# Designs tried in a protein design run: designed miniproteins, single chains, continued (2). Part 29

Each design is a single chain, and the fold is of that chain. pLDDT is the mean over its residues in the fold that is shown.

## One batch from the design tools (miniprotein)

Design m4982
Fold by ESMFold2-Fast:
Structure m4982 (fold): chain A 82 residues (1-82)
Amino acid sequence: SRDSQVQALAQQIAELLEKEGLPDLAQRVLDTAKYLLETGDIHKAAHRLADVIEEARERGVSEETLVEIERLAGQLLGTASS
């Protein structure tokens, strides 16, 4: 289902952030996906995910990992918008 795909994408982003030692950001991604599924608020979800990505960049996550997180976040938002 769409909801299970959104949850799976959020889990993949969370796992990448956990591997970087950022479990607080991983939890923010999971909370954002839950918010998105409960409200359908794509704009706020996109803003919250962008904030997480910026925080990850500031905390030293590599550009290669950030590109993968951005790709997964785009897929998550696109899936929820369909």
Scores: mean pLDDT 89

Design m4983
Fold by ESMFold2-Fast:
Structure m4983 (fold): chain A 63 residues (1-63)
Amino acid sequence: DKDAKLKAKQDLLQQGYKALQEKKYDEAIALFKKAGATSGVAYAEALKEGLPSKERWERMSKA
């Protein structure tokens, strides 16, 4: 069921963002991986490393 798959993906994304708010970065990474959200995974990994996404993007831009 395509609708069920889409609903599941949206639910995983919401759970991932909630985990980020609760500082559960490993849970957020796992949830975003299940949802196929590579950008969400990168953002959660940056937060886990203690680097805000803005500073990480700035450093990558200078390289």
Scores: mean pLDDT 72

Design m4984
Fold by ESMFold2-Fast:
Structure m4984 (fold): chain A 75 residues (1-75)
Amino acid sequence: GPKITIRGKAVKVSGLDAAQAAEVAERARSMGAEVVVVGNTVAASFPDRATARAFAEWVVETYGGKLVEVEPIEL
């Protein structure tokens, strides 16, 4: 499954195939994100943290994989 990394308002999704990367990128854009796709990796920057988290959870629910939150609560 894919690896999903959240850092504040930014979400990076790797380990996708080309079709999954296209679907993930389109979903992120539909949620108001600025999106960059490099190969099968999708990097999305969202307007707020709640939207970023909702997107990451949607990726996990749809494709499975591992969700990692990198931003610590006090930093």
Scores: mean pLDDT 82

Design m4985
Fold by ESMFold2-Fast:
Formats: sequence, C-alpha cells, structure tokens
Structure m4985 (fold): chain A 78 residues (1-78)
Amino acid sequence: GEEAARAAEEAAEKGIKAAEEALKEGNKKKAALYAGIGAGLAGIALGVAIVSGGGEEAIARAREAFDRAKRKAEELEA
C-alpha cells in the first residue's frame, strides 16, 4: 500500500511539474500530454493500492494524487 501511494503521489507531482514547465514554453499540447501521463501513472498506482489491499489511508492518498493530476490535464484540454 505505502509504495503504491508514494508512486501515485510522485507520478502526479512529476506530471504536474512537467506540465507547468511546458506551459512556460508556451506549449499547451505538451503540457496536457505531461499532465495526462502523470494522471495515467497515478491511476495505475491507485489501482495497485486498491488490489493489494493497501488500507484506507494509502488508497485515499493515491486517489487524491490521481485526482490532482487528472484535474490539471482536464484544465489544459479545455
């Protein structure tokens, strides 16, 4: 559980940071791609946390990370 929660948090953080860097370069499509990759990886880690029985706290952390990255990707696609 802990490893999967950490992986989700790291994937979301890295994806969001990469998206922000791409936005500074004026490349909104690249930013959306990086945020989407972060959300996808965080979603996989969330799935692992659920399937492995990671406990309520680990699953909640992974879900929050996934939701943050997904929200960033959706904002950039609008």
Scores: mean pLDDT 82

Design m4986
Fold by ESMFold2-Fast:
Structure m4986 (fold): chain A 73 residues (1-73)
Amino acid sequence: HMQKKIEELEKKIKELQKKIDEAEEKDTVVTPEMLELRLLLGSYLGLLHVMKGVATERSPASIARLQAIVEKA
């Protein structure tokens, strides 16, 4: 269950990162679309870290620690 979601999220992150790289190479001006893609990438990376932690430990204390790290990062 959680493992499949992590794999799907990792694929989305890789695809999104490639789109950002291609957009940056093609146009040096930051467009609203590029800004949205970067924001989405950051959100997905944060979620991925939390999901990997939950899949590994599954404890409330571990979830709380991961949340604190993500907030401070």
Scores: mean pLDDT 68

Design m4987
Fold by ESMFold2-Fast:
Structure m4987 (fold): chain A 86 residues (1-86)
Amino acid sequence: DFDLFLEQAIKTALSAPTVDSKILTVYLSARAAAVRFGEEAARKLADAIIQALKPHLTPEELQKVREAADKGIRDGVAERERQLAA
């Protein structure tokens, strides 16, 4: 269920103790969502996490989160394509 995955990803990102751990959580969550649910679903997840983190981060930290999300989606789409081709 994508909705449950989304809810858990948001909770994990919010509870991550450092900015670096929040960035890593966003990357891993976006990548996993892209592998399991595809690019569109991963983008929805990334946007939801970014909105949830926005009041807790500086603009510079939030930009790093956006970059991590974009990389996670890209890496996850590539992995999904490899799995579907096998």
Scores: mean pLDDT 86

Design m4988
Fold by ESMFold2-Fast:
Structure m4988 (fold): chain A 80 residues (1-80)
Amino acid sequence: MLEVTVVSGRLRVTTTGPFGSSEEVLGKGGTLYLDSLDGARPGETVRLKKGEVLRGRSGDADVTLEALEDTTLEVREAPP
């Protein structure tokens, strides 16, 4: 499991699962837990330009992370 933290910028998170969809906006210090994130690994710092999108998974849900501005994410392995 991955812990994704917004270091700077703003991120729109859209979660679409079998029971519906939800949307939230994370700013600096906001944290998200995912099973996987395309193009990112634990210990990685990800830098997104405004409008760039990452895709991930949380259980049976598809998660889309869209940078609303230039955004820096820190990806860590979530503690057990």
Scores: mean pLDDT 83

Design m4989
Fold by ESMFold2-Fast:
Structure m4989 (fold): chain A 83 residues (1-83)
Amino acid sequence: ATKEQIEAIAEAVGEAVERIALHKGYSEEEAKELGEAFKEKMKELAEKDGFSVAEAYLKKVLEELEKVDEEFAAELKKKVEEV
């Protein structure tokens, strides 16, 4: 996997987690902090355990996002597929 692909997955997971947190009633500040934390974890996961493990995690997060914001989940999926 390229660094661009790893960054795209990390960004998508961060944005998905932020949106899910907002839907669950977290504050905008808390949701943003949670999203950034998951973004950094995804970069570490891809580097340590490999790209396929990071892809599997993204898939699971997007499935949860789709339940609360189907349109945004589709948008993030498209952004990752374009890299």
Scores: mean pLDDT 83

Design m4990
Fold by ESMFold2-Fast:
Structure m4990 (fold): chain A 99 residues (1-99)
Amino acid sequence: SAEKREALEQALELFRDMVDSLIAGMDGASTEQRVEAFRGLGGGIVTVLSSIDPELAEEVGRIIEEAIERMRGASTAQQKAIARETVRRVEEAIREHAS
């Protein structure tokens, strides 16, 4: 529906903005705090998506958990790259479910 597409587009925009803000702050934080912050953002978007499309929320939840595991041993630069890649993967999942 048009309402579902609008809700998904708004959720994606919110997630992108939150991840961009997190990336901007990463150089001032510890590795543990960066992973915790990313987990918090991921949990937030999964919660929002679960009210719109539960199947999409499960898929995005898997994407987020995979990213978190990759971040735990990663450098700041690698964590920024993983966060950006995660936004792209979430966008792809949303596009598939927006139709």
Scores: mean pLDDT 85

Design m4991
Fold by ESMFold2-Fast:
Structure m4991 (fold): chain A 100 residues (1-100)
Amino acid sequence: SHHMREEAEELLEEFKRIVEEALAGKISAEELVTRGKEIQERLEKLLREAGVPEEEIEKILKLFDDVILAAYLSIETGRDLSDQIERLLEELEKEIRRAL
């Protein structure tokens, strides 16, 4: 539904903000994981309520995990993984838009 797409888009924008704040050193890697998982759980519930097929939900949740992991590793190791994170976020956005 239109409302569910808007709510999913808001959750995605909140997630992107948290990732950006973590990469900028404004929040810890642990806080990124905690807040990221909270958004992931809210999105999973929304996708299930919208009747999205389980296979599509699993793909979206894996992309969420991959973003969190890449950002966590970037923070903990000091490696610049920004290009990988941007590509994963773009794929996540496309899959959410396709599902809803």
Scores: mean pLDDT 88

Design m4992
Fold by ESMFold2-Fast:
Structure m4992 (fold): chain A 98 residues (1-98)
Amino acid sequence: GNTVTVSVPSSGRVGEEVTITSTATATQPGTYTLTVTITDSETGEVLARASQPIQGGQTVTLTLGFVPQRPGTYTVTSTLLDENGNLVASASTTFTVT
């Protein structure tokens, strides 16, 4: 079936770039959209987002760089939507910044 994974470093530091990697596989024919979103876990503010189209049968890796401006916990959510906008796979994780 459709799969999404997300990888984050174990921790980050304010002012230093954190690299987020998401890998998605779409199995059925059609066009899908992989979106990675980084949010502040305390406020829910979206700090960074990137999207990439995927064709059915493909595995795609999306890399997003982010420089945190404050210490705290950040949530990374990766979603795979089909051509009709239906959520078909997702993954979410958190990392801490000091």
Scores: mean pLDDT 87

Design m4993
Fold by ESMFold2-Fast:
Structure m4993 (fold): chain A 83 residues (1-83)
Amino acid sequence: SAEAEAERLIEEIRRAVEKGAPEAELEELLERLLAVAEKLDNTDARKRVDALSKKSGITHEFSDAELALLGLAAREAARLVAE
């Protein structure tokens, strides 16, 4: 499911951040996470993820802090959809 995919990607992003993966690799993982979040047909959850992404200034460059924030938002969005 989209929720399971999002959760898997969040864990993968977290591991990549912990091992100091290059920003390009983190961007690729986050792009996949955002694509999955877009498939979550929950207006509130998707709106929250989108708002956080825009507020963090994320367009093509992602800092570790921005990735962590998007990961948390996507996790919360997945929980809202699952419950």
Scores: mean pLDDT 57

Design m4994
Fold by ESMFold2-Fast:
Structure m4994 (fold): chain A 59 residues (1-59)
Amino acid sequence: SLERKIASAAQGVRDAAEAGDHRLAGGLYAWGSKELGTPEARQALEDAVRAAGATPAPV
């Protein structure tokens, strides 16, 4: 489901950032932003980036 994909992408961003893998975290954010084009997906990804101590890219 889309909701599960959103949750998985957001969790992946958090996990990669916590592991110090900033390239993977950025790649997952970029992938999620392209493939999951809903407001809910965008909010979840932005929240994950903020939780990792970074600022989400502006639109």
Scores: mean pLDDT 73

Design m4995
Fold by ESMFold2-Fast:
Structure m4995 (fold): chain A 89 residues (1-89)
Amino acid sequence: SAAEREARRQRILAALDASPYLSGLSDELKEQMAQLIVDFAEENNLSDAQLEALVARVIAHLEANPVPESELLLTIGEEMARFLNELRA
């Protein structure tokens, strides 16, 4: 439902705001990141537990491997694809 999708988006935004590395990003960029992750979870029928694991994985990767803001969305996309492959291997 739209309400469940919005609840997921808000949980991701909260997780991004809890990261010392990502909390300083613009609201627009954080919204784009959260939307990308929500869309990926919906397209791949991820459970709430799998989404939580994915969000933690993405944040941990970005904290360990800092990239320019222009590369953030691409890097998130690549890490999400890697997570999905590992989950289904």
Scores: mean pLDDT 86

Design m4996
Fold by ESMFold2-Fast:
Structure m4996 (fold): chain A 75 residues (1-75)
Amino acid sequence: SAAQRAAALEYLARIADAVAAGDEAALAAEMRAMREAFDAPLSDEEIAETARLLASDPALAAAFVAAVRAALAAL
């Protein structure tokens, strides 16, 4: 639905903001919230590893944020 699409885009925006801030805990929390809202098949270990990887690699974090924000702007 349009409401589910809007909610998904809001979660993606919050995830990108957490990555841009370098906030590993906020990123993990937003990923868990998205998993529960959409019943996504992501384990706690996968979320923790993804958050750690993005927090520890500034180049990867910048590329991820740019890609997500470009995708959101194109919609």
Scores: mean pLDDT 83

Design m4997
Fold by ESMFold2-Fast:
Structure m4997 (fold): chain A 70 residues (1-70)
Amino acid sequence: NEEAAELAGKAAASAAARGDEELLKLAQTVSNLLSQGGDGREELEKALERAKEKGDEVAVKLLEQALSLL
């Protein structure tokens, strides 16, 4: 899903702006998997959990929207 991949990419940008290297890597992995037509649900759920733990509200909203498209 190209739209879900784009949303995950935007979440990665939010993580980068906050200096969250772990969330950046997780969100980039999700974006890459979804852009290749792979099953990125588990990776997306892990990225969403990290975003919630760190209080990255922008990434949370973007990743929840991406999950709703799967």
Scores: mean pLDDT 83

Design m4998
Fold by ESMFold2-Fast:
Structure m4998 (fold): chain A 94 residues (1-94)
Amino acid sequence: NISTSQSYFNQGMTYMQQGNYSTSISYFQQSISYSPNSVVGGYSSFYLGNSYNVQGNTQTSVNYYQQSYQIFTNNGNTQMSNISQQNIQGIQQN
């Protein structure tokens, strides 16, 4: 359900902007559970990558960026696919 996924994504963004990464992670995971292979699922995976990277969990961050890359590639979103790959490379080069 894309509309339910979008609602959870919006909640995740709100908590992430407040620096509440634990709560934002929960909402982004709920977003993915409702529409895992959608554009919203791709964005939720991307921001899970960002959230885990901020928390210092770099391996989990890379895994979510890889998931985001795959979803955006499958959906033809070349811009977000490229950004996801750049974030993976940035983590792996440090």
Scores: mean pLDDT 88

Design m4999
Fold by ESMFold2-Fast:
Parts: structure tokens; sequence; C-alpha cells
Structure m4999 (fold): chain A 76 residues (1-76)
């Protein structure tokens, strides 16, 4: 569902962000690093030619949700 995709995207974003914070990066830099990884993974997902179409669409939506979550956190 859309709610499940949004939740998975948020969880992914938080995991990436927390990983960079635990590595010693400050909050804003950790968010920017997490965003960079999510954007890179979105590009990889979009270029994937071997995944079934439904799985590819779901994966793209999860990364888009993660990016949106991180961008909103960066505005605060």
Amino acid sequence: SEEEIEKEGKELAEQLYQGFKNAGFDEKLALRMALMIAETELEVAKRNKTLPEEEKKRLIKIYEAAIEYLEEKLKK
C-alpha cells in the first residue's frame, strides 16, 4: 500500500541518517550524505533492466519516499 511504501521509505531514510550520525558526522552533513546515497540508489533502481516491472516500481517509490523525508528534515 502507499502507507507501507511511505513507512519503508522513512525507515530506510532514518537508517541511512543514523548510520552517518554514528560515524561521527554532524546532523546536517549526515542528512546530506543519506540523501546522496538515496539519490544514487534511486538512479540505480531506475536503470535496472532485470527486475520485474512491479518490483522496480515499488523500489523506485520507496527511494522517492526516503528522498522526500530527508529533504523535509534538511529544511528544518
Scores: mean pLDDT 88

Design m5000
Fold by ESMFold2-Fast:
Structure m5000 (fold): chain A 72 residues (1-72)
Amino acid sequence: SLREDMEKKLEDVMKSKGISREELEKMLEEGDGEWRKLLKYMEELIKILEENDKKKAEEFRKKIDEDSDKKE
């Protein structure tokens, strides 16, 4: 399934790049509406990380954090 595939890929990438799984899990916990938005970030993040661009990955992390905080 998509979720399982992405989750395992994220774990592997996070271990190599040091990206926090807790932040991604928090977004997933917020519900299905947020899941669609999260999928966009996750797909882009995975693609950037596969490209081995740490700078872009950092920018995406900021976007996820700001979006989560803006929810109130």
Scores: mean pLDDT 59

Design m5001
Fold by ESMFold2-Fast:
Structure m5001 (fold): chain A 68 residues (1-68)
Amino acid sequence: EEFEKFDTDGDGYLDVEELKAYLESRGFSPTDEQARLLLEAFDTDGDGKIDKEEFERLDAVLSQPAPA
C-alpha cells in the first residue's frame, strides 16, 4: 500500500511530485531534477508517470546499498 499512499491522484500512476514525496519518506532529499531523472529511467510509456509495477522496481533499486 506504499504506492497508494503517494498516488494522490488515485489514477494508478506516480508523477514527479508524488515520486519526490516517496523518496523523502525513504530518507532522501531529492531535487526536482533528481526525481524527474529517476522517474524518466522507469517511465517506459514516456508520459511523465510510472505505474505500480515500475514503482515496485524503483523501490527495489532504492533498497540496494548506495542507491545513488
Scores: mean pLDDT 72

Design m5002
Fold by ESMFold2-Fast:
Structure m5002 (fold): chain A 75 residues (1-75)
Amino acid sequence: MEEEKIRKVKEELDKIINEAKKLMEQGYSREEVLKYVKEKIRKIVNELFGDDKAPSKEVAEVIQKKYEEIKKLLE
């Protein structure tokens, strides 16, 4: 179900935000943390949608919004 996939994406992105905060606290640079975030998002998308499928527009928008939120948080 699309709703279930969107929910799982949001939950995983919230976990990534918390992990990003912890990495910054541990002394990792913003650049290193953003690289980690991008890799985690890529793996989640591949796991939920498969390597051959782009996420739906709704999922892509959720990912973009949360990624921008993470970038702003790390400023």
Scores: mean pLDDT 75

Design m5003
Fold by ESMFold2-Fast:
Structure m5003 (fold): chain A 140 residues (1-140)
Amino acid sequence: SLLEEALKIENDTSLSKAVKFVRILQLLFKQPVEELEDTDEAVIEALARIFEANGTSPEKARELARKIVEAIKALPEDTPVSVVVYALFRVLTGKEGYENFKPIFFPVLEPLLEASGASDEEVERVEKIIREKLGFTAKW
């Protein structure tokens, strides 16, 4: 199942947090798995290609990819990748220019979040950091 594949990625100790993030998005957006160097530039390019393949313009895809990498780097190192992915979808779903982040992914993301053991307060904290780094105002 998609959940079992995502959990295998999350628990792979040979992969960095950024590479795990790319692999989970490749899985969710049904993109091919390609060799990926563990560098900011390689991660940004891989994310941009995923977004472009799913209908984002090349310029916007690269800008979104850069901002996402910056957001991930601003999070506590022990933040589970599943929490980051879930929080990102919560922040971007329904926003203009982020139509590739669809509500239909939440049935997969919610069990993945549950498996992480994260509390609602931890998810909200991660969402706030992502919103700030992506240039969105904090929700009241």
Scores: mean pLDDT 79

Design m5004
Fold by ESMFold2-Fast:
Structure m5004 (fold): chain A 95 residues (1-95)
Amino acid sequence: GAALVRAADLLEEKGFTDEANAVILYTALGFTLLDQGDAEGAIEAFEKAVEILRKAAERSGDPELQKAVDEAETQLKRAKEAYEKGDIDGAREAM
């Protein structure tokens, strides 16, 4: 969550307000689904947040946004690895 929340703040600062709001909403949805035991739905929601961030970074050419993508993708990879092991709490901590 921390990397995606920070990325959303960065998107808003750079004028990508709609993308920032979408990243926040999908991140919040992901945590809600984890709390309900739906790890598969949570990972899908986090993947959507990262996809929106990546497209904004690609469109802008901004290296600071690209760094935020790299950080968010690293956290998502750790969350997926925890989920594949059946560790829902570990998946939540990784995000």
Scores: mean pLDDT 82

Design m5005
Fold by ESMFold2-Fast:
Structure m5005 (fold): chain A 54 residues (1-54)
Amino acid sequence: SEEVQQLYEKLSSKYGEEKAQEVIDAYERGVRRGGLSEGVSAWSAEVLRIMAES
């Protein structure tokens, strides 16, 4: 989706392409497990993890 592409661009600009891909992968895995709400939760958790590491 456009939102996923925008998220990737913002994250890759700040944290690098590899970290951005980790967030997108977490989101997609979440969506497959329990739909959009789990995807959003997984994305949020990964963003917070990356921010804490930075």
Scores: mean pLDDT 77

Design m5006
Fold by ESMFold2-Fast:
Structure m5006 (fold): chain A 62 residues (1-62)
Amino acid sequence: DEFVAEARKKLEESSQSLIDEGQELIAKGKKENNEELIKKGQELLALYQERFDAHLNALKNA
């Protein structure tokens, strides 16, 4: 339980940086009409959700 709480806190701290970077890439891609940058930003935002879900799933199976 303590290990789970610590890991969750670390993930949340890391995830905030990913959210910020993802949103910046999407904004830049839209301004430059660059679909690759928009895709990269969307992938980072999806990675946040996937990492959260995968972390919870791994803890259930551990």
Scores: mean pLDDT 73

Design m5007
Fold by ESMFold2-Fast:
Structure m5007 (fold): chain A 65 residues (1-65)
Amino acid sequence: SMKKLEEEGKKIAEEINQVPDLEAEFKDNKIIIRAKKLTIGTQLIIIGAEFQAKLAGNEIEVELL
């Protein structure tokens, strides 16, 4: 359902936004991740988020700052 899609997308964005060097928002039914720094740790978090988004049916975009 659309409601569940929105809830899961917002949850993923909120979890990523707690990570240093990463910012995330849920906007226009997309998860947008902005990475200030790519380390092995932040890359693994982004990969995990992409996997969660795929399972939930959310679109995801990753930007480097």
Scores: mean pLDDT 82

Design m5008
Fold by ESMFold2-Fast:
Structure m5008 (fold): chain A 99 residues (1-99)
Amino acid sequence: SLSEAVLQKLESYLQKLKEKYKGSEKSYQGIVKLVHKYYEETVGGKEIEDPKQFQTELKIISAIDLLLERGEEITLKKIGEEAGLSVTTVHRILKKYSE
């Protein structure tokens, strides 16, 4: 459902994310899957099954985007602070996607 041009942009985004990310590989894989899901639901036209869950996930993605734009390190704590979520909530969401 994603075009080759969109996949290339996603790959470039994930490369920048990996360079700034400080944390566990499992949590990083959770972020990768969450970003892929977001692209499929927005650009790919896949139906959003849970709008409340989508809004919480969007806060995490928006927090990551802001941290990347500022050239800051990406940690679960900083994602939580920028998203207005607890670190526990961020970890729980990412853990869901890391399997």
Scores: mean pLDDT 83

Design m5009
Fold by ESMFold2-Fast:
Structure m5009 (fold): chain A 59 residues (1-59)
Amino acid sequence: MEAARKALLLAFAGQLPGVDDALLAEMSAMPLEELIERVSELGAPLSVEEARAAYARAL
């Protein structure tokens, strides 16, 4: 269950300016809690549900 939420957060993070493949690979190794904090620090304070909605809209 956490893996799916983590994947959605990573997909959303990949759409942020300044996030390259190397940073995404580093973030993909983080546990879900650290990933949420890192995405928030990048100026995207959002829940998993908000990340899912943003990802779906970007498709």
Scores: mean pLDDT 66

Design m5010
Fold by ESMFold2-Fast:
Structure m5010 (fold): chain A 97 residues (1-97)
Amino acid sequence: SEAKRLLEEARRLLEEALEATTNEKAKEYLRRAIRAVEEALRALEKGDLQSAIQYTVTAIYYAEQALEATTNEKAKELIKEAIEKLIKALDLIQQEL
């Protein structure tokens, strides 16, 4: 699934951003975003498209909060790329409803 690939790539980018940032608040938001992506992947595997949508939206929310909290330029770029992939995944999952 293209949506699954995008979610897996977003998770990797968010994990790289977590390693790049030293800001504790940004780290908390990134950990929440990563957890939401993992839940979206599990929901997608089970064919639960509504839960996959909800968790992907949650991941976008926390990734955006992390982007605002971090001052690290590398983390910002990684988070921006992750958000773009999450938005594309969300669009694809919504089209399957």
Scores: mean pLDDT 92

Design m5011
Fold by ESMFold2-Fast:
Structure m5011 (fold): chain A 87 residues (1-87)
Amino acid sequence: SREEALWLETELALLAMQLAIDKRAFERHPDDPELLKEIKENVEKILKQARELLARATEMGYDHLARDAQALIEEAEKLKKEVEEKL
């Protein structure tokens, strides 16, 4: 439905914004161990939520939102690896 698609799109946009904030924090402070630990915890939460949104988009047949969710997952996994290498 329109309401379900808008909800998924909104949730994905909010997660993408949060990931962008964490990515910029990492870029500005790559050697801050306390911040890196916080970013790792935030990214793990983003990954969990993005995977749930991917499952929902796939189940409902919203192919474009499923692709957006998959792209967000890939970006979040990349940031997680970069942060873990610094810890």
Scores: mean pLDDT 90

Design m5012
Fold by ESMFold2-Fast:
Structure m5012 (fold): chain A 89 residues (1-89)
Amino acid sequence: SVYEELKAELDKLEDPANAHLRTYENVKELYKRIMKAYEEGKISAEQAVELSTRLRDIIASDPESATDIELSVVETGLASLVAAAKSEL
């Protein structure tokens, strides 16, 4: 399922061995994929909250992300997605 594919990508990014993969482009692409899956009804509101929260935690836990203005835009988008999905619960 689309949910299992997105979950696997998050599992990969959450692995400390893969910290080098937590680039702006990879995080932004995963954010776009989660948003599209939710908008197209391929994942539930609960799954959208779960996946978006996990991606936000990845951004927040990386010290390099604290100085990245572009990652702050992705974080704002993820926060909005969580709020929208929670409004359906």
Scores: mean pLDDT 81

Design m5013
Fold by ESMFold2-Fast:
Order: sequence, then C-alpha cells, then structure tokens
Structure m5013 (fold): chain A 68 residues (1-68)
Amino acid sequence: MLSEEEIAELYREAERLGLSRETVERAIAAYNAGDFVEAALAIERLAAEAGLPPSSAAARERARAAAA
C-alpha cells in the first residue's frame, strides 16, 4: 500500500498539474484496496489528462533504467 506521505505527495503533484482529483482519488483507493487493474487504468487516464501517451509509466521506468 502507498504510505500517507506518498498519498499526500501524489495529491500535491496532481493539484500542481491540474489533474482530475476524482481520478487521482480513484487510483489511490483502488491501489490501497489491492485492485491493481483499476489502479492501472486510472493511472493511464491521468497520463492522458497530462498529455502523455498511454503506458507513460512504463516509458518512464525504461528511461530511468537507461539513465542508470
């Protein structure tokens, strides 16, 4: 589960980026409930709202690995 600090950071980041609070809340709730499919779908929707392509999370992970 995400820690309360991580959840607070996500809300601050979403607010800064102008993302939908409902979608962020849904993603966090699904993740904490162990519904990783719903969480993944909500994250993809947040990425689309931010103007990022689908699976941007996977792309960032790959970029991070390449930068090591």
Scores: mean pLDDT 66

Design m5014
Fold by ESMFold2-Fast:
Structure m5014 (fold): chain A 60 residues (1-60)
Amino acid sequence: SKLDALKEAIRSTVEVMKAEKYSREEQQSILNHVLNVVKKRAPDYYDELKEFAEKLLEES
C-alpha cells in the first residue's frame, strides 16, 4: 500500500541516521520535517506515520 511504502521510507531514513551517528535530537528534527510535509500533503496518513516514527526512535 502507499502507507506501507511511506513507512518503509521512514524506517530506511532512521536506519541511515543511526548508522551515521545522528543524535536523537537530529533524528527527531528530520522526522518532524518529514511529518510536517505529510500533514500538509497527505493528512490521512499523518497520525499513523507519526506513531510509527515515534516507536522507531524509542527502539534505539
Scores: mean pLDDT 83

Design m5015
Fold by ESMFold2-Fast:
Structure m5015 (fold): chain A 91 residues (1-91)
Amino acid sequence: SEEDEKRLKEIEEDIKLLEEMKKWFEEQGDKKAVEKIEKYIKEAEEKKKIIEDPSASEEEKRKAYLEASSLAGMAEILKSALKLELEKKKK
């Protein structure tokens, strides 16, 4: 459906954002954050598969979309926290 196509596009954009955040954490040497973002990417890809599944209910697809969006938000919070810690170390 057009709604499923929109959800898939947004999840693909979120996965790209997560991949960029992973590279940034790798550059900072934060191995724990890298592993956490890798798990978020894997979970987002699994949620994408649910939306692509024609046998999945609208409720399952909606839940998968919301859960995938939440993972991207959690990753941005993690990045902001590390940026704050890095700024403190420069003082």
Scores: mean pLDDT 82

Design m5016
Fold by ESMFold2-Fast:
Formats: structure tokens, sequence, C-alpha cells
Structure m5016 (fold): chain A 66 residues (1-66)
């Protein structure tokens, strides 16, 4: 789930329409935002290099939304 969310955020950064949709998804996840951030952070040490890049990008978006 967290990897799929990370992939979606990475895709959003290359397209403004997708970025808007992704912001809406983050807003919908607001009640679980802290848990989502914790899960993404915990995934970093075990992720591939490509996944780490995406995870760091997602964490930056979550931090901006927080």
Amino acid sequence: ACVAACKAVAAASSNSNIAATLQHAIDLAASNLAQLKALLTAAIPTASAAEKAVLNKVLAVIDAAS
C-alpha cells in the first residue's frame, strides 16, 4: 500500500492534474497521515534505491501537507 502511494506521488510530480488528484487522496488520508508517514519512514531502510527516492519524495509532500 505505501509503495503504491509513493509511486503515485512520484507520477504526480510530472503532471499537474495527477498532482491535484494526489493532493485529494492525501486529504482523504488525513486521519491516517501520522501512520502513513511512520510506515513510509520505516520502509526506507528495506526499500530499493528507486523506492527510497520515491519514499523521500512522498515524505516531503506529507511534511508540506502537515
Scores: mean pLDDT 63

